# Designed miniproteins, single chains, continued (5), part 26

Each design is a single chain, and the fold is of that chain. pLDDT is the mean over its residues in the fold that is shown.

## One batch from the design tools (miniprotein)

Design m16868
Fold by ESMFold2-Fast:
Structure m16868 (fold): chain A 80 residues (1-80)
Amino acid sequence: GLSALEVNALLSLTDEDLEKLKPLKTLEERTKAVREILEEKAPALAARLSDEQLRKIAEAVEEVLTSGKSLQEVLDERRA
């Protein structure tokens, strides 16, 4: 499941940020891009996230992009 910190990071991502992540092919590329986006928008939050936590965020983003589920639906499923 996702921690409160990981949920806050996902909720900070806009539709425009998700569009930037769509063309990326691998989880590793998405993890790097999520880190870069968060470092620009919320550097204090980014500094608190481990590489494992960023990977979990990237996995949740990939599910949003591939499943047609909303970000909120994916968050609810991964928090439980």
Scores: mean pLDDT 79

Design m16869
Fold by ESMFold2-Fast:
Structure m16869 (fold): chain A 65 residues (1-65)
Amino acid sequence: SALEEAKKELLEHIEELKEYIESVEFKDGHITITMKENTPEAVAKAVGLAILAMSYGLKLTIVDS
């Protein structure tokens, strides 16, 4: 399904960001990612994830540790 495909794609991008990520929580179609650092590169990648999530109609929240 489109939702399963979106989840897989988001998890793939999360794996690419693993060096910048402290924790990930998935609950009721809402993904919350806690970042270890706020470098311009990490922020740009985080914005990309948010845009991707929005394109699939999913909720994604990114927070600093």
Scores: mean pLDDT 73

Design m16870
Fold by ESMFold2-Fast:
Structure m16870 (fold): chain A 89 residues (1-89)
Amino acid sequence: KEELRREIEERRRRIEATMEEIRENSHPAVVELAEALARAILEAMEILEKYYDEPELMEKLIRELEERFRKENEELLKKALAEREEEEK
C-alpha cells in the first residue's frame, strides 16, 4: 500500500514536470492533447490506488477509462493535425 502510493506520487510529479515543458514549448492543440493524456494517466493511477485489492474491478475501470480516452483523443488528434497543416501555409 505505502509502496504503491509512493510510486503513484513519483509518477504524478514526473507527469507535472513533463506538462510544464509541453506548455512552454508546444502548439496549443498539442498542449490540449497532452493535458487530456495526463488527466487519463492520473485517473488511471487513482483507480490503481483505490482498487488495488479488487483486480477485476480495477481492470474494468481501466478499460472504461481507456475507451473514454480513445474517443476523446481521436477528436483532439484530428484537430491538432488540422492546425499543423494550417500553420504550414
Scores: mean pLDDT 73

Design m16871
Fold by ESMFold2-Fast:
Structure m16871 (fold): chain A 89 residues (1-89)
Amino acid sequence: GDDRSRQLFRQGLRLLGQGVRYSQDGDQQSARQYVQQALDLARQGLALSSDRDRGQQILDLIQQAGQYALQGDTTQSGIHLSRARQVLR
C-alpha cells in the first residue's frame, strides 16, 4: 500500500521535473505529455495511500506545478514541485 503509493508519487514527481525542463526549453508538446503522465501516476499514488489527506496535498501540489509549467511559469512550477517533494519525505 503505502510503499507503492510513495513509489508512484516519486515517479510522478520525476516525470513532472522532466515536464518542467521541456517547458523551459520551449517544447510544450513534450511538457504536456510528461505532466499528464505525472498526474496519472500521482492519482494512482493517492488511490493506494492510507493517508488520504497527505496524498491529496501531494496531488494538489503536483497539479499546481503542472499547470504553472504548461503556462511557462517555471519558477512557480519549481516551487510547487519542491513543496510536493517535501510533503512526500
Scores: mean pLDDT 88

Design m16872
Fold by ESMFold2-Fast:
Structure m16872 (fold): chain A 70 residues (1-70)
Amino acid sequence: EEEARKRALERGLEVAEKAIDEGKTPNYAIKLAVLEAIRTALEDGASGQVANEVAREVEKKAKELIKKKT
């Protein structure tokens, strides 16, 4: 559902920002963001396909966000 995708994306990016603020490496921050997005999408009832699509979007946007900060 659209709601699940939006929530997963927002939570994933929030985790990426927090990880960077806590001094984690960019690669580790991206990994945490992707895992949180997958978990959130699945908990909200999204299919595995939707969870994978959101994971790819979060990875892409998290890389852009971290590049801006680092």
Scores: mean pLDDT 79

Design m16873
Fold by ESMFold2-Fast:
Structure m16873 (fold): chain A 74 residues (1-74)
Amino acid sequence: PPPSDEVSRAEALEIGAAVLISLHKRGVPLDIEYAERLKAEMEALLPRVPPELAARLRELIAELDKLIEEEKKK
């Protein structure tokens, strides 16, 4: 069956967050506003997606939290 709209959206956010984290590790400055939006949207989807996907989103949320905190510390 086709994935639910929530699952499709969560997978898109997963890719977006992974790309953002990868770019930051390569020295690209973090867009804090964009990172905060990605985090908020992923958090909103946690109760609506399968546990395996929710676990991956939680890991990405935690990484984004670390990067946002590092960037705000400057």
Scores: mean pLDDT 81

Design m16874
Fold by ESMFold2-Fast:
Structure m16874 (fold): chain A 92 residues (1-92)
Amino acid sequence: EEELRRRVLEATREFIKAGEELSKDAEDPVKVANLTVAAAILAVMSLLPTTDREQAAEDVLGAGEEAASLGKNPEARKKLIDATQRLAEALR
């Protein structure tokens, strides 16, 4: 559905933005960037008919939580957690 594609792409953009903000003040900014990019790729690839979107949602949640745990700024961590939850919901 067109609606699914729009929803996933919007949520993915917010997720990338939150990950970028978190990486500015993180224990390991490269790891935060890698986790954010990997999860974003999984989310976009979930739009392909061969992709298990339930598994993609679980993988996105795991990557987002791991990236958030590396953040030092509690506001940036909350934004990434919120964006991660929205992206996982968009995949369902």
Scores: mean pLDDT 83

Design m16875
Fold by ESMFold2-Fast:
Structure m16875 (fold): chain A 90 residues (1-90)
Amino acid sequence: SAKEEFIALLDETIKEIEKYEKDKIVAEEQIDLLNKAKEYAEKLSEEELKEFIESLIEMEKEHAERFKDTPLGKIEAKHAEKLEEILKKM
């Protein structure tokens, strides 16, 4: 399901961020955000999930641009693209 793919992508993103310790404070903040997003997604209907994914894509793109010269920004840009692929299937 789209929800399962979404949660799996958040898990993948968290694991990739955990590999990069150089931006530890920013990385920890983003990991916390993604963990909260997973918890929130579990409670959403399919319609609410679609709107939430759209919001998360916008947030991830903005964050990726702010951190574009870091591994974190590159990970976020990649996962925003994967989130857009999930959204297109909904």
Scores: mean pLDDT 80

Design m16876
Fold by ESMFold2-Fast:
Structure m16876 (fold): chain A 79 residues (1-79)
Amino acid sequence: MAAEARALAVEIVETIIEGIEAGLSEEEILKRAEPLIERLAKLHGVPAEKVREVAREAFELLRDPAVLAEAREDLARAR
């Protein structure tokens, strides 16, 4: 269960990074991440809106090119 939650969180962050690099809007990125957000919310027993709030915060942080570069390096090291 903990490993699955980590994998889903990583995939959500990857989806946000890929969307930003592709020039997608926050709304388009969140739509792409919706199935992952719902799965993570169910695993933690929280409303999906709570996970969406965290994803929006991550999107705002990742709009900084320095933060985006660091996150990409961290994801590459996680796999």
Scores: mean pLDDT 80

Design m16877
Fold by ESMFold2-Fast:
Structure m16877 (fold): chain A 98 residues (1-98)
Amino acid sequence: AAAEALLAELEARADAILAARREQPTGVTPVQRAAAAELAPLLAAADAEAERLGLSDRWEEQSPLVRLAAAALALLNSLSEEEKAAALERLRAVLAEL
């Protein structure tokens, strides 16, 4: 339920960002700035955990929080429906591990 709600909200934000990019292909849109601001606490938490535990070059060895932050960031930075779908699949997999 909580993971499903988070996925739905992040997908809706990714859709809004892609729609805004279709209207303004160059530059950072207000929707992207809002999404980045909301993601900032998660990125800060992931950075703190990465510093404490260390980073691995292997995805499977990274902490769930670091993987969640990376997957969410990839979704919000997607430039196409294909990239969005791939990022959503990765995000869903990470959330299932939490």
Scores: mean pLDDT 64

Design m16878
Fold by ESMFold2-Fast:
Structure m16878 (fold): chain A 96 residues (1-96)
Amino acid sequence: SKVEELRKKALDSAEQAVKFAREGNDEQAVKYAEKAVDYTEELLKEAGASPEARITVEKVLRLIDEAAQLSKNPEARKALIDAEKRVVDAYREAVA
């Protein structure tokens, strides 16, 4: 289903953000975190605040936070924290 595809893409992108942050590739970490946000926003548009979408949001937030903690660049950390805020805002809109 489109919901399962978006969930997988959101999680895969968030995992890539962590991988690149661990490698010190802050540019790619931020890029993949932004992709994870975009897929999560699409997931919430398609599925609303369903239990499966909520679980995906929780996992994406955890992974982006992990990437932020691993980043040594202050600007990259800020971008990753801003990405987390975008996910929270998208979820808040979906439950309204």
Scores: mean pLDDT 91

Design m16879
Fold by ESMFold2-Fast:
Structure m16879 (fold): chain A 107 residues (1-107)
Amino acid sequence: NEKELKELTEIIEKIKKGELESIFKETGLTQHDIDNMVDLIERLMGEKLDRRVAEPVIAAIVWYEKKRGVKNPKLVPYINAVRKVILEYGEKASPEQMAEIILEELP
Protein backbone atom coordinates (compact mmCIF):
# COMPACT_ATOMS: atom_id res chain seq x y z
CA ASN A 1 0.00 0.00 0.00
CA GLU A 2 2.30 2.86 1.24
CA LYS A 3 5.36 1.21 -0.34
CA GLU A 4 3.48 0.65 -3.62
CA LEU A 5 2.25 4.28 -3.60
CA LYS A 6 5.84 5.53 -3.19
CA GLU A 7 7.21 3.24 -5.94
CA LEU A 8 4.41 4.16 -8.36
CA THR A 9 4.79 7.90 -7.60
CA GLU A 10 8.54 7.69 -8.40
CA ILE A 11 7.82 5.85 -11.68
CA ILE A 12 5.21 8.45 -12.71
CA GLU A 13 7.72 11.25 -11.96
CA LYS A 14 10.24 9.56 -14.29
CA ILE A 15 7.60 9.07 -17.02
CA LYS A 16 6.53 12.75 -16.83
CA LYS A 17 10.20 13.78 -17.22
CA GLY A 18 10.63 11.47 -20.24
CA GLU A 19 13.12 9.33 -18.27
CA LEU A 20 11.81 5.99 -19.52
CA GLU A 21 15.10 4.11 -20.07
CA SER A 22 15.17 2.59 -16.54
CA ILE A 23 11.54 1.44 -16.87
CA PHE A 24 12.29 -0.18 -20.26
CA LYS A 25 15.39 -1.96 -18.88
CA GLU A 26 13.52 -3.27 -15.79
CA THR A 27 10.45 -4.58 -17.67
CA GLY A 28 11.54 -5.26 -21.27
CA LEU A 29 8.81 -2.83 -22.37
CA THR A 30 9.37 -0.49 -25.32
CA GLN A 31 8.06 2.93 -26.30
CA HIS A 32 5.93 1.11 -28.92
CA ASP A 33 4.22 -0.89 -26.14
CA ILE A 34 3.28 2.35 -24.36
CA ASP A 35 2.18 4.12 -27.58
CA ASN A 36 0.07 1.11 -28.62
CA MET A 37 -1.66 1.02 -25.23
CA VAL A 38 -2.40 4.79 -25.31
CA ASP A 39 -3.83 4.40 -28.84
CA LEU A 40 -5.93 1.41 -27.74
CA ILE A 41 -7.38 3.28 -24.73
CA GLU A 42 -8.17 6.34 -26.91
CA ARG A 43 -9.99 4.08 -29.39
CA LEU A 44 -11.99 2.38 -26.61
CA MET A 45 -12.96 5.73 -25.06
CA GLY A 46 -13.85 7.15 -28.51
CA GLU A 47 -11.89 10.35 -27.92
CA LYS A 48 -8.42 11.88 -28.13
CA LEU A 49 -6.87 12.21 -24.68
CA ASP A 50 -4.62 14.87 -23.20
CA ARG A 51 -1.37 12.90 -23.47
CA ARG A 52 0.19 14.91 -20.63
CA VAL A 53 -2.25 12.97 -18.40
CA ALA A 54 -2.97 9.80 -20.42
CA GLU A 55 0.64 8.79 -21.16
CA PRO A 56 1.98 8.95 -17.55
CA VAL A 57 -1.11 7.14 -16.20
CA ILE A 58 -1.17 4.43 -18.88
CA ALA A 59 2.62 3.89 -18.86
CA ALA A 60 2.59 3.61 -15.04
CA ILE A 61 -0.19 0.98 -15.15
CA VAL A 62 1.67 -0.98 -17.88
CA TRP A 63 4.82 -0.91 -15.69
CA TYR A 64 2.88 -1.91 -12.54
CA GLU A 65 1.14 -4.86 -14.23
CA LYS A 66 4.39 -6.02 -15.89
CA LYS A 67 6.18 -5.98 -12.50
CA ARG A 68 3.28 -8.05 -11.02
CA GLY A 69 3.49 -10.57 -13.89
CA VAL A 70 0.00 -9.75 -15.16
CA LYS A 71 -0.69 -11.15 -18.65
CA ASN A 72 -3.60 -9.97 -20.84
CA PRO A 73 -4.56 -7.07 -18.53
CA LYS A 74 -8.14 -5.85 -18.21
CA LEU A 75 -8.52 -2.49 -19.97
CA VAL A 76 -11.35 -1.13 -17.78
CA PRO A 77 -8.90 -0.12 -14.98
CA TYR A 78 -6.86 1.88 -17.54
CA ILE A 79 -10.00 3.72 -18.75
CA ASN A 80 -11.25 4.37 -15.20
CA ALA A 81 -7.86 5.65 -13.97
CA VAL A 82 -7.38 8.02 -16.94
CA ARG A 83 -10.95 9.34 -16.61
CA LYS A 84 -10.64 9.92 -12.85
CA VAL A 85 -7.33 11.80 -13.17
CA ILE A 86 -8.78 14.03 -15.93
CA LEU A 87 -12.00 14.74 -13.99
CA GLU A 88 -10.44 15.34 -10.56
CA TYR A 89 -7.15 17.12 -11.39
CA GLY A 90 -6.60 17.39 -15.14
CA GLU A 91 -3.13 18.27 -16.45
CA LYS A 92 -2.13 19.62 -13.00
CA ALA A 93 -2.34 16.15 -11.40
CA SER A 94 0.74 15.40 -9.28
CA PRO A 95 2.50 12.03 -9.62
CA GLU A 96 1.21 11.05 -6.16
CA GLN A 97 -2.39 11.94 -7.12
CA MET A 98 -2.06 9.84 -10.29
CA ALA A 99 -0.58 6.94 -8.28
CA GLU A 100 -3.40 7.05 -5.70
CA ILE A 101 -6.07 6.85 -8.43
CA ILE A 102 -4.23 4.02 -10.24
CA LEU A 103 -4.01 1.95 -7.04
CA GLU A 104 -7.77 2.45 -6.43
CA GLU A 105 -8.54 0.94 -9.88
CA LEU A 106 -6.05 -1.94 -9.88
CA PRO A 107 -6.42 -5.08 -7.69
Scores: mean pLDDT 83

Design m16880
Fold by ESMFold2-Fast:
Structure m16880 (fold): chain A 88 residues (1-88)
Amino acid sequence: AERAELVRRAEARLPELVAELEAAGVDRARVERYLPRARALLDAGASAEELDALVEALARESEEDARALAAAIGLVRAEEAIARGRAE
């Protein structure tokens, strides 16, 4: 029950995240460029606080890149939650 609920929530969250990205005018190609970096950060065990600090630091130089990195982190987390729920 718990794993099915986790998969359901993650799958429901993916369309919401995509809709939020499109509504916010986030550049999809820019998000795709940040996906490998987001995966590497999460694989390295970066905390939510560390990820937030990185996004804030990037926002000082480029708000568009900061939005793209935040979106990429959200997508990778959603994909990992779905994969975890399906694997277990």
Scores: mean pLDDT 72

Design m16881
Fold by ESMFold2-Fast:
Structure m16881 (fold): chain A 70 residues (1-70)
Amino acid sequence: SISELSELIGKLFSDDEAVVVEAAKKLAEILEKNPEAVPIVKYVVENLPDEEKKKLVLEILEPVFEKHKK
């Protein structure tokens, strides 16, 4: 659901690395089933203010983004 997607996106901004990693993994599962959400999630990830969190999240989500690129 959009509510679950929104909640997980919010968790990517957490100060707790474990929360960020778990949220990214759950987002990967949701995006595999709902590839139409890839563009919006990719946009959010590319604009994450913390470069360390951004790199960590991209490591988890990049395979999903590439799979649905074309």
Scores: mean pLDDT 80

Design m16882
Fold by ESMFold2-Fast:
Structure m16882 (fold): chain A 84 residues (1-84)
Amino acid sequence: DRAAELLRRGLELYDAGRTAEALALLTAADLELNGVRLSEEELAALIEQYEEFEREHPVATQALAEKLAAWARERLAELEAAAA
């Protein structure tokens, strides 16, 4: 499941302090769950957008990442339960 893989990778990046990359992958996971698949070029552009946002607004970026990580943990648990 691509969405579950994106959620796992995003959470791993979040735990590693790679906040902009984590936000991009978790956003891509949300879009995938809603039927929208980002291309590699679109994902790279999204990472760049979050890197810029992090440089300009580091505190807001961290707060957003915390919220999205919490969502991702719940969503991943639901997907893993459904796969069992």
Scores: mean pLDDT 86

Design m16883
Fold by ESMFold2-Fast:
Structure m16883 (fold): chain A 114 residues (1-114)
Amino acid sequence: DEIEKHVRELGEKLGLSEVTTNLAIDYAKKHNVFLSETVLRFLDALEQELQRRDVPVEEKVARLLSRFPELDTPAVREALTAYLEAALNGDLGTMPDKFEALLNALIEAVKAAE
């Protein structure tokens, strides 16, 4: 599967966790899409930001979107905020759906920028 190979190769290059790589693969295969390097670089930055203790969600959102201004849309801000709140609260049951919503928003932002 070329979609899975593409995500695994870029995920390994960027140092994505196995969990994030598998979530990205599941999304990409479900929607039959090739995730751009920009989206995968954003996910790498998101994993790093999730490891920062005592940084509030609003500051994490601002930090991430300042690095990826092309992805700074209202839909991305809303989906990113929801995902970060779920992740920091340990809401494991809703995180997959919120991650999918975030990827949907990121892909639409990339399409609008290109």
Scores: mean pLDDT 82

Design m16884
Fold by ESMFold2-Fast:
Structure m16884 (fold): chain A 88 residues (1-88)
Amino acid sequence: MELSPEVLEELRKEAEEFAPLFEKRKEIAETSPDEEAWEKTIPLQAWITKRAAELGLSESAKARVAANPEEIAALTEEAKKEAEELKK
C-alpha cells in the first residue's frame, strides 16, 4: 500500500492532534500487556480504518467499512469521545 505525499502530510498533522491517544495506548501496553490492551486499541483502529477509507488511502479499508459500517461507525464515535476526554 502506497500513500501519496499530500495525504501523508495531512495524516501527520492530524496524528499530532491525536498524540495523547497514542501515548495512552503505550501506557496500557506497558502496564497491562493483556487482551484488555487490544480492546482499548480496537476503537482507535476502527477510526484509523474509517479515516483511511475516507481519504482513499486503502482499498482494503474501503472494503472493511463497506462490510461493517455500523460497527466501524460505533467504534469510531467511541474513539472520538476518548480523544476529547484526553484533550481536557
Scores: mean pLDDT 63

Design m16885
Fold by ESMFold2-Fast:
Structure m16885 (fold): chain A 87 residues (1-87)
Amino acid sequence: EIEALEEAYKLLEQARDAVRRGDLPTAIRLLEQAKKILEENVSPERAEPLLKAVDSAIQAARISPTAALAGLEDAIRLVKEEIERLK
């Protein structure tokens, strides 16, 4: 599971960079890729809070860059905390 969490983390960081550039369509695509990786490769119990944060970030990215950035920072933090828990 750690490799899947690390891949999702990288995608979320790329999505954050896209939001910072104002590229919301790219950020949404990257968030959807991160969501798919978490859904397919992480246990449901562990994935649930991470998927909620990613879904919130996707919804925020459809509205504004500021809201998207806040949601992304929360999702990135949660995924990083889960990676550190597994080490």
Scores: mean pLDDT 83

Design m16886
Fold by ESMFold2-Fast:
Structure m16886 (fold): chain A 64 residues (1-64)
Amino acid sequence: SDIQAAVDEASGGAPTLSVEQAVATASRLLPKGLDVDTLRAVGEYINGQPTVKRSDLIEIMEAG
């Protein structure tokens, strides 16, 4: 999926991303039809985390 590919590219295959990398990845996918409510969900998850788990980010973004 475009989401998984974008997250894998941003993380370099690592299990975690920085908050900045996660935000940039989600924002880059918005013009490709990512739902604005999905961006809000990502933002809420990030707001409590020093780093973002790759699997959690993909799950949130794919859930809509």
Scores: mean pLDDT 70

Design m16887
Fold by ESMFold2-Fast:
Structure m16887 (fold): chain A 78 residues (1-78)
Amino acid sequence: MSPEILAVSAAMLALATKLDLELEGKLTPEQEKLLLETALAAARGDLEKAIEAAEELVKKGIKEAEYILELLKEAKEL
């Protein structure tokens, strides 16, 4: 898998997570901002910023961010 495919996958997963949690009314403004920052950074290929935002989401209890973080780390190593 290419770094671009991994980064796009991470961006799409972040956006899907944001939408799901927003529909449930369970997303704080800070978590919403971090999910959007993760998606936009990953989509732009800014893997360092995407990783930082995803790590903050993991610290704030967004379980889906753990898999997003793994995709981003794999993309950075390629």
Scores: mean pLDDT 81

Design m16888
Fold by ESMFold2-Fast:
Order: C-alpha cells, then structure tokens, then sequence
Structure m16888 (fold): chain A 74 residues (1-74)
C-alpha cells in the first residue's frame, strides 16, 4: 500500500540528502506526484501553482490533487 511504501521510504531517507530523497521518490510510481512537487519547489514555484499544474497534467480536479499530495507527504 502507498502508506507502507511511505513508511519504508521515511526510514531509508532518514540520513540522505534532499537530492537522494527525490531519487527515491522517483523510483516509486506511487510517489510520482511528490517527486514532481519537490522538483518544482526547488525551482521556486509556489505550491498552489505546482498543484494546479499537476491537476491539469493528470486531468483531475485541483481539490483531488491537493488531497492526494497531503495524504502522501513524507
């Protein structure tokens, strides 16, 4: 489950750099959204703009993307 993968990733990233954490998220399809948000945040984009962009790309309502992001945060 996504929650079990989150817990496992939290354990693995405990001592890793931000770059290594991003790579770990990218290796798991269930964390694609979180990886994309982190990359855009590093570029300086505001969170609301990032979530809106992802909603458009995934063809989902913004509210659904926001909920998914909050539930899956590390």
Amino acid sequence: MKEELLEKLREEIGGKSAEERLELLKKNPEFKLEAEVLELQREGAPIEEILRLIAEAENLPLEKVREEYEEAKL
Scores: mean pLDDT 63

Design m16889
Fold by ESMFold2-Fast:
Structure m16889 (fold): chain A 87 residues (1-87)
Amino acid sequence: MEMDEAAERAFKLATLPGVRAEDYATLERNRSTLSDEEVEFLRRLIDEVAAAMTDYLQGRMSAAELAARMAELEAEWERFLAEQAAA
């Protein structure tokens, strides 16, 4: 059971660069509806999400720590949007 979980974790780690590339491709498809600043911010968020997921899958981070990190990234994006709306 644990060996299968480790193998699944390794597979997810190996596929993360592809998932990140797909997220970037989705961002490029939507570029015309986004500002350059929003695109750059979202690229950084994609990178941070991939890093957090990597740490979680490597067993360096608990599910609770991952949830907290994801909440921080979501709050950061919401603050960015609020600042853009206020400008």
Scores: mean pLDDT 76

Design m16890
Fold by ESMFold2-Fast:
Structure m16890 (fold): chain A 73 residues (1-73)
Amino acid sequence: SMEQVREADDEIIQEIKEKAPEAKSEKEMVELLISILKDKIKELKENNADQAAIDYVEQQLEEAEKYLAELEK
């Protein structure tokens, strides 16, 4: 549901804010984001979250991984 998508997004933003000070470069920030997104997908699947919420976070993961690949050039 749209509500679960918003909840997942808010939780991701909160975790980024908590862990962002540990990242020393843009690459490390993106690697941190990828780690957070992978953990969130696992959590959503374990909690039988709506497929829409899972799809949303998986799309963000795909975009983050693509961005990381561009940064590694």
Scores: mean pLDDT 78

Design m16891
Fold by ESMFold2-Fast:
Structure m16891 (fold): chain A 77 residues (1-77)
Amino acid sequence: SDLEAALIMLRGGLLPVAADRLRAYAEEHSLAEFEAHAPEIAAAVPREQIDLARRILAERLPEGYFAALARELERLR
């Protein structure tokens, strides 16, 4: 699945390709479904890459999806 692929890529530090997979997941799933997984997605981002992840994901995800994920990323700082 796009979500499973994105989680593996995030844990490996492959942010741009992970962001493309998260976009594909977002296009097929509601905001509510994405929000349910936002904590798991945020936790897959290496702590040292949080600021880079915010920048890349802001460019790739729809506004509401990015906002949900950004809230979880901010909690991990």
Scores: mean pLDDT 86

Design m16892
Fold by ESMFold2-Fast:
Structure m16892 (fold): chain A 72 residues (1-72)
Amino acid sequence: MYLYKIDGDVPDGSPVYYKGKRIGEVHEGLAELFIEVDEVEVEMPDGTKKKFKVEKVGDTVDFIVEAVDKVL
């Protein structure tokens, strides 16, 4: 899974969509997504979907692999 920062003000619990499919949820301006994307649609409290740019800020799998590589 990848951790992304949403470039905009979105409320916690807002569903995140990509090509019409729900791929995650917003928590404190961040979203854990199972795919790599540069832009997503977030469902706002008024029921509208708005497009936001996202920035990859972490990957828990890459972090584990990097820790192993440093010990090797």
Scores: mean pLDDT 71

Design m16893
Fold by ESMFold2-Fast:
Structure m16893 (fold): chain A 94 residues (1-94)
Amino acid sequence: SLKEQLIALLEEMLERLKEVVDEETFEKIKRLVEEAKQRLEKATTAEEMEQIVKELGRKISEVIDTLPEEEKEKATKILKEFYVRAFDLIDAAK
């Protein structure tokens, strides 16, 4: 269920980001999330899932850092909210 909950959180994050970033930026983030979802499906431990989520967050943050300030602030807020929820789920599963 941790794996299913993390995948659901990533899908919620994508839907919110779609509303605040341009199409090109959204497609870049969507590809990163799809890669992370594939890795999560193969992960067997909470520690493996934590590393996948951390790496994804770093990569998405790098994409967001290229955005105009207003879009960057909105996207960063969404990313932070979802990462707090994701790490709470991971820590509870350890």
Scores: mean pLDDT 87

Design m16894
Fold by ESMFold2-Fast:
Structure m16894 (fold): chain A 80 residues (1-80)
Amino acid sequence: MKVYVKRPDGEVVELELPEFVTVGELLNKLREEAGLSDEEIKLLENLFKKLGLSLDSKIYLEDGEVLDVGKMLEAAKYVE
């Protein structure tokens, strides 16, 4: 399954993912293959936690889905 990650700098990175991933597996792929910093990953982890998702929570993504990580990181800054 192909997923497209829109980075904070506006660049789009293609990731190959299985049919489902855990939140932790997705965050590791974003860090290792999409070039997100450890600080950005911590912000996303906190955002998912506020949405009631743990690192072990399974998420399902559609083939060709676009994840606007830049927009998610902006949202994460306003979540206490």
Scores: mean pLDDT 80

Design m16895
Fold by ESMFold2-Fast:
Parts: C-alpha cells; structure tokens; sequence
Structure m16895 (fold): chain A 65 residues (1-65)
C-alpha cells in the first residue's frame, strides 16, 4: 500500500494531493505513529501536506522492516 493509502485509512477519509492536514489530522497522525511505530513526534514537527505525510509514513514502514 502507498503512504497515501495508509494515511487515508488512519484518518478515515479520502485525501487528494492538495489536501492540507489540520490540527485534528495531525493529532491523529501523531497518535498513529506512536501506536504503530513507537516514535514520539511533536504535532508542530508533522508535515501539513498529504504528500509529505504519506512520504513520512512510507519511510517509517521501511525503517520498521
């Protein structure tokens, strides 16, 4: 699965490349990263674009293998 597919599943909504992540999306992403990857990330350090967030998730999946 692509990072965008993973992100869409975690947030429970369909995402376009132009979608900007809001504060609630960042809270959910932070919680998901902690739960699935065991990493603490500050909300302010999370990307605000779908493309960058998808790339981050793909990188975390590769590091976990």
Amino acid sequence: ASGKDILSSLLGKELDDETVLDSMDKVFLKSAIKKHFGKEVDEEDLPDTVEAAAALLEKLVQEAN
Scores: mean pLDDT 75

Design m16896
Fold by ESMFold2-Fast:
Structure m16896 (fold): chain A 55 residues (1-55)
Amino acid sequence: HMVTRTVTARPGETLGDVIARALGVTREEVQKRFGVPLDAPVPEGTTLEVTAPAP
């Protein structure tokens, strides 16, 4: 089943960092799984909802 997590970007985090933290995985796993531009800067306080399969 799928689980949705809400995470807020911290200072200096990139999109890859925020997603990796939301899913509890490394940036490398985010790259494999999503193929997003991991180095894209995210403004502080940006709130993202990330949906992924539960363990």
Scores: mean pLDDT 74

Design m16897
Fold by ESMFold2-Fast:
Structure m16897 (fold): chain A 61 residues (1-61)
Amino acid sequence: HHMEVEKRIQQRREELLKKATPEQKKMIERSDEFVKLAQKAREEGKSVRDYLKKLEELKNP
């Protein structure tokens, strides 16, 4: 159930993003970026917070 529901939610989100106002698009994009970071952290066995710290250190050397 969860995998199929997640795929449908993502597809509908993309369609809504195309029709959404600029303000709504920014909110959706920010949420999507956070979800991607959370998935990467889980795949690496790290917390999202630790992953974000590394990215900030790399971006601000």
Scores: mean pLDDT 65

Design m16898
Fold by ESMFold2-Fast:
Structure m16898 (fold): chain A 114 residues (1-114)
Amino acid sequence: IEELLSEFSEEVQEAVKELEETIKKYRPEWSDEEIESFIINFLLGNRDLSDEEKIARAEAMSALLKNASWEEARVGLAALLQVPLSVEEANKLKELAEKGDAEAVREYSLKLLK
């Protein structure tokens, strides 16, 4: 992942490093291989986006991982990995996750996936 990460700006690299550390802290049950796979999928899925969009998505993922259980976060994480979300959409997911509103996170994420 380090070689892939080097293709991105320093600002995006810092946001991704913070995401990785958040996963290690709040998901200690994840293996190193699972964390690496998650980060690679994030980077590949967001490669063609602006730095602002990549950073907003990384921050939203960190908020979901920190504030929700894995089962609650899965739909939001899927939206952030699979859908080219705007900065506004990513920031809305981050806001809902930080408030601890698991149902609103789930409902909003399902709307983004469709």
Scores: mean pLDDT 74

Design m16899
Fold by ESMFold2-Fast:
Structure m16899 (fold): chain A 109 residues (1-109)
Amino acid sequence: MSELERRYRLSLAIAAALYKKVQEGKLTPEEAEKASQIFIREYFLFAYPLGLSDEEAIEFALGHIKNPVAKEAIREAFENLDEYAAEGEKLLQEGKIVIDDKNLKFVFK
């Protein structure tokens, strides 16, 4: 798998894991959207351009997320990448998650 494809799948997996916590009532949509925004910023705009490994970049981004439920969801996503990435693609196709390019976050419907 290419590095870019792997990072894209990680983004989808994180969105799916956060969406699951919103559906379970463990996160508000606002908390999930905020966590996604922090992760995208820290992972793609800082850690990734600095040449950190995926493992280092994930831990760097997680260090900036204070909500323990969101942090747990993101860890679960990278530990179960294939399942959550597939679910994330499905949720994106169904319009249940939306990429907000202007604010660098996912929006949960």
Scores: mean pLDDT 79

Design m16900
Fold by ESMFold2-Fast:
Structure m16900 (fold): chain A 64 residues (1-64)
Amino acid sequence: GPRVALVYGETMELAIKTGRRLKEEEGYDFAVAVAGMSEKEAEEAARLARAASDAEVEVIKAEE
């Protein structure tokens, strides 16, 4: 299935910027940017996505 980056960060702008880099430079098919989500919430969302689809979902923290 597709390679998906679930990117969480303190701001939407940072998460979007990180997701764009992952798609352009690291071979991810899709990036989903989320602001205000904790690491635990991001991991839970990724677990549900992996259960519901054939997507290879990786949780990535956006850096400041």
Scores: mean pLDDT 83

Design m16901
Fold by ESMFold2-Fast:
Structure m16901 (fold): chain A 61 residues (1-61)
Amino acid sequence: MKYDVLFTDNNGNVTGLGTFDTLEEAKEYAEKTIPLPLKLVSDGEIVVYETEKGTVEIIPT
């Protein structure tokens, strides 16, 4: 299973940030790539972070 990292800004624009082999790699990449505080909102099947400028989702593929 792989993990896609998606960023959706406050205007609804979706940017694919990458696909990773592990959930840990996906989380680390999101935290390094987004220079904003990430608020963990969901840590289940889909990981969701809220930021001042949008949301980050980590989705298993």
Scores: mean pLDDT 80

Design m16902
Fold by ESMFold2-Fast:
Structure m16902 (fold): chain A 71 residues (1-71)
Amino acid sequence: LSEEKLKEIAEKKLKEAREAIKTSKAPEEKKEEWLKRLEEAEKMDPEEARKKAIEVEIELGIIDIEAAILG
């Protein structure tokens, strides 16, 4: 993959993660934490930014599943 393509993929992943945070059932404090992490990720290399976005989506998914189970 070219650097330009990696940047495109990273930007898409960051956008997807931000949208997922907005619709998440997680507490506002956790949403603020994730948004700050994505802001820091935007300053990183594209591949690292993509990894950070994926990490946020994984944490978000776990919390949403827990919220669904607990009511």
Scores: mean pLDDT 78

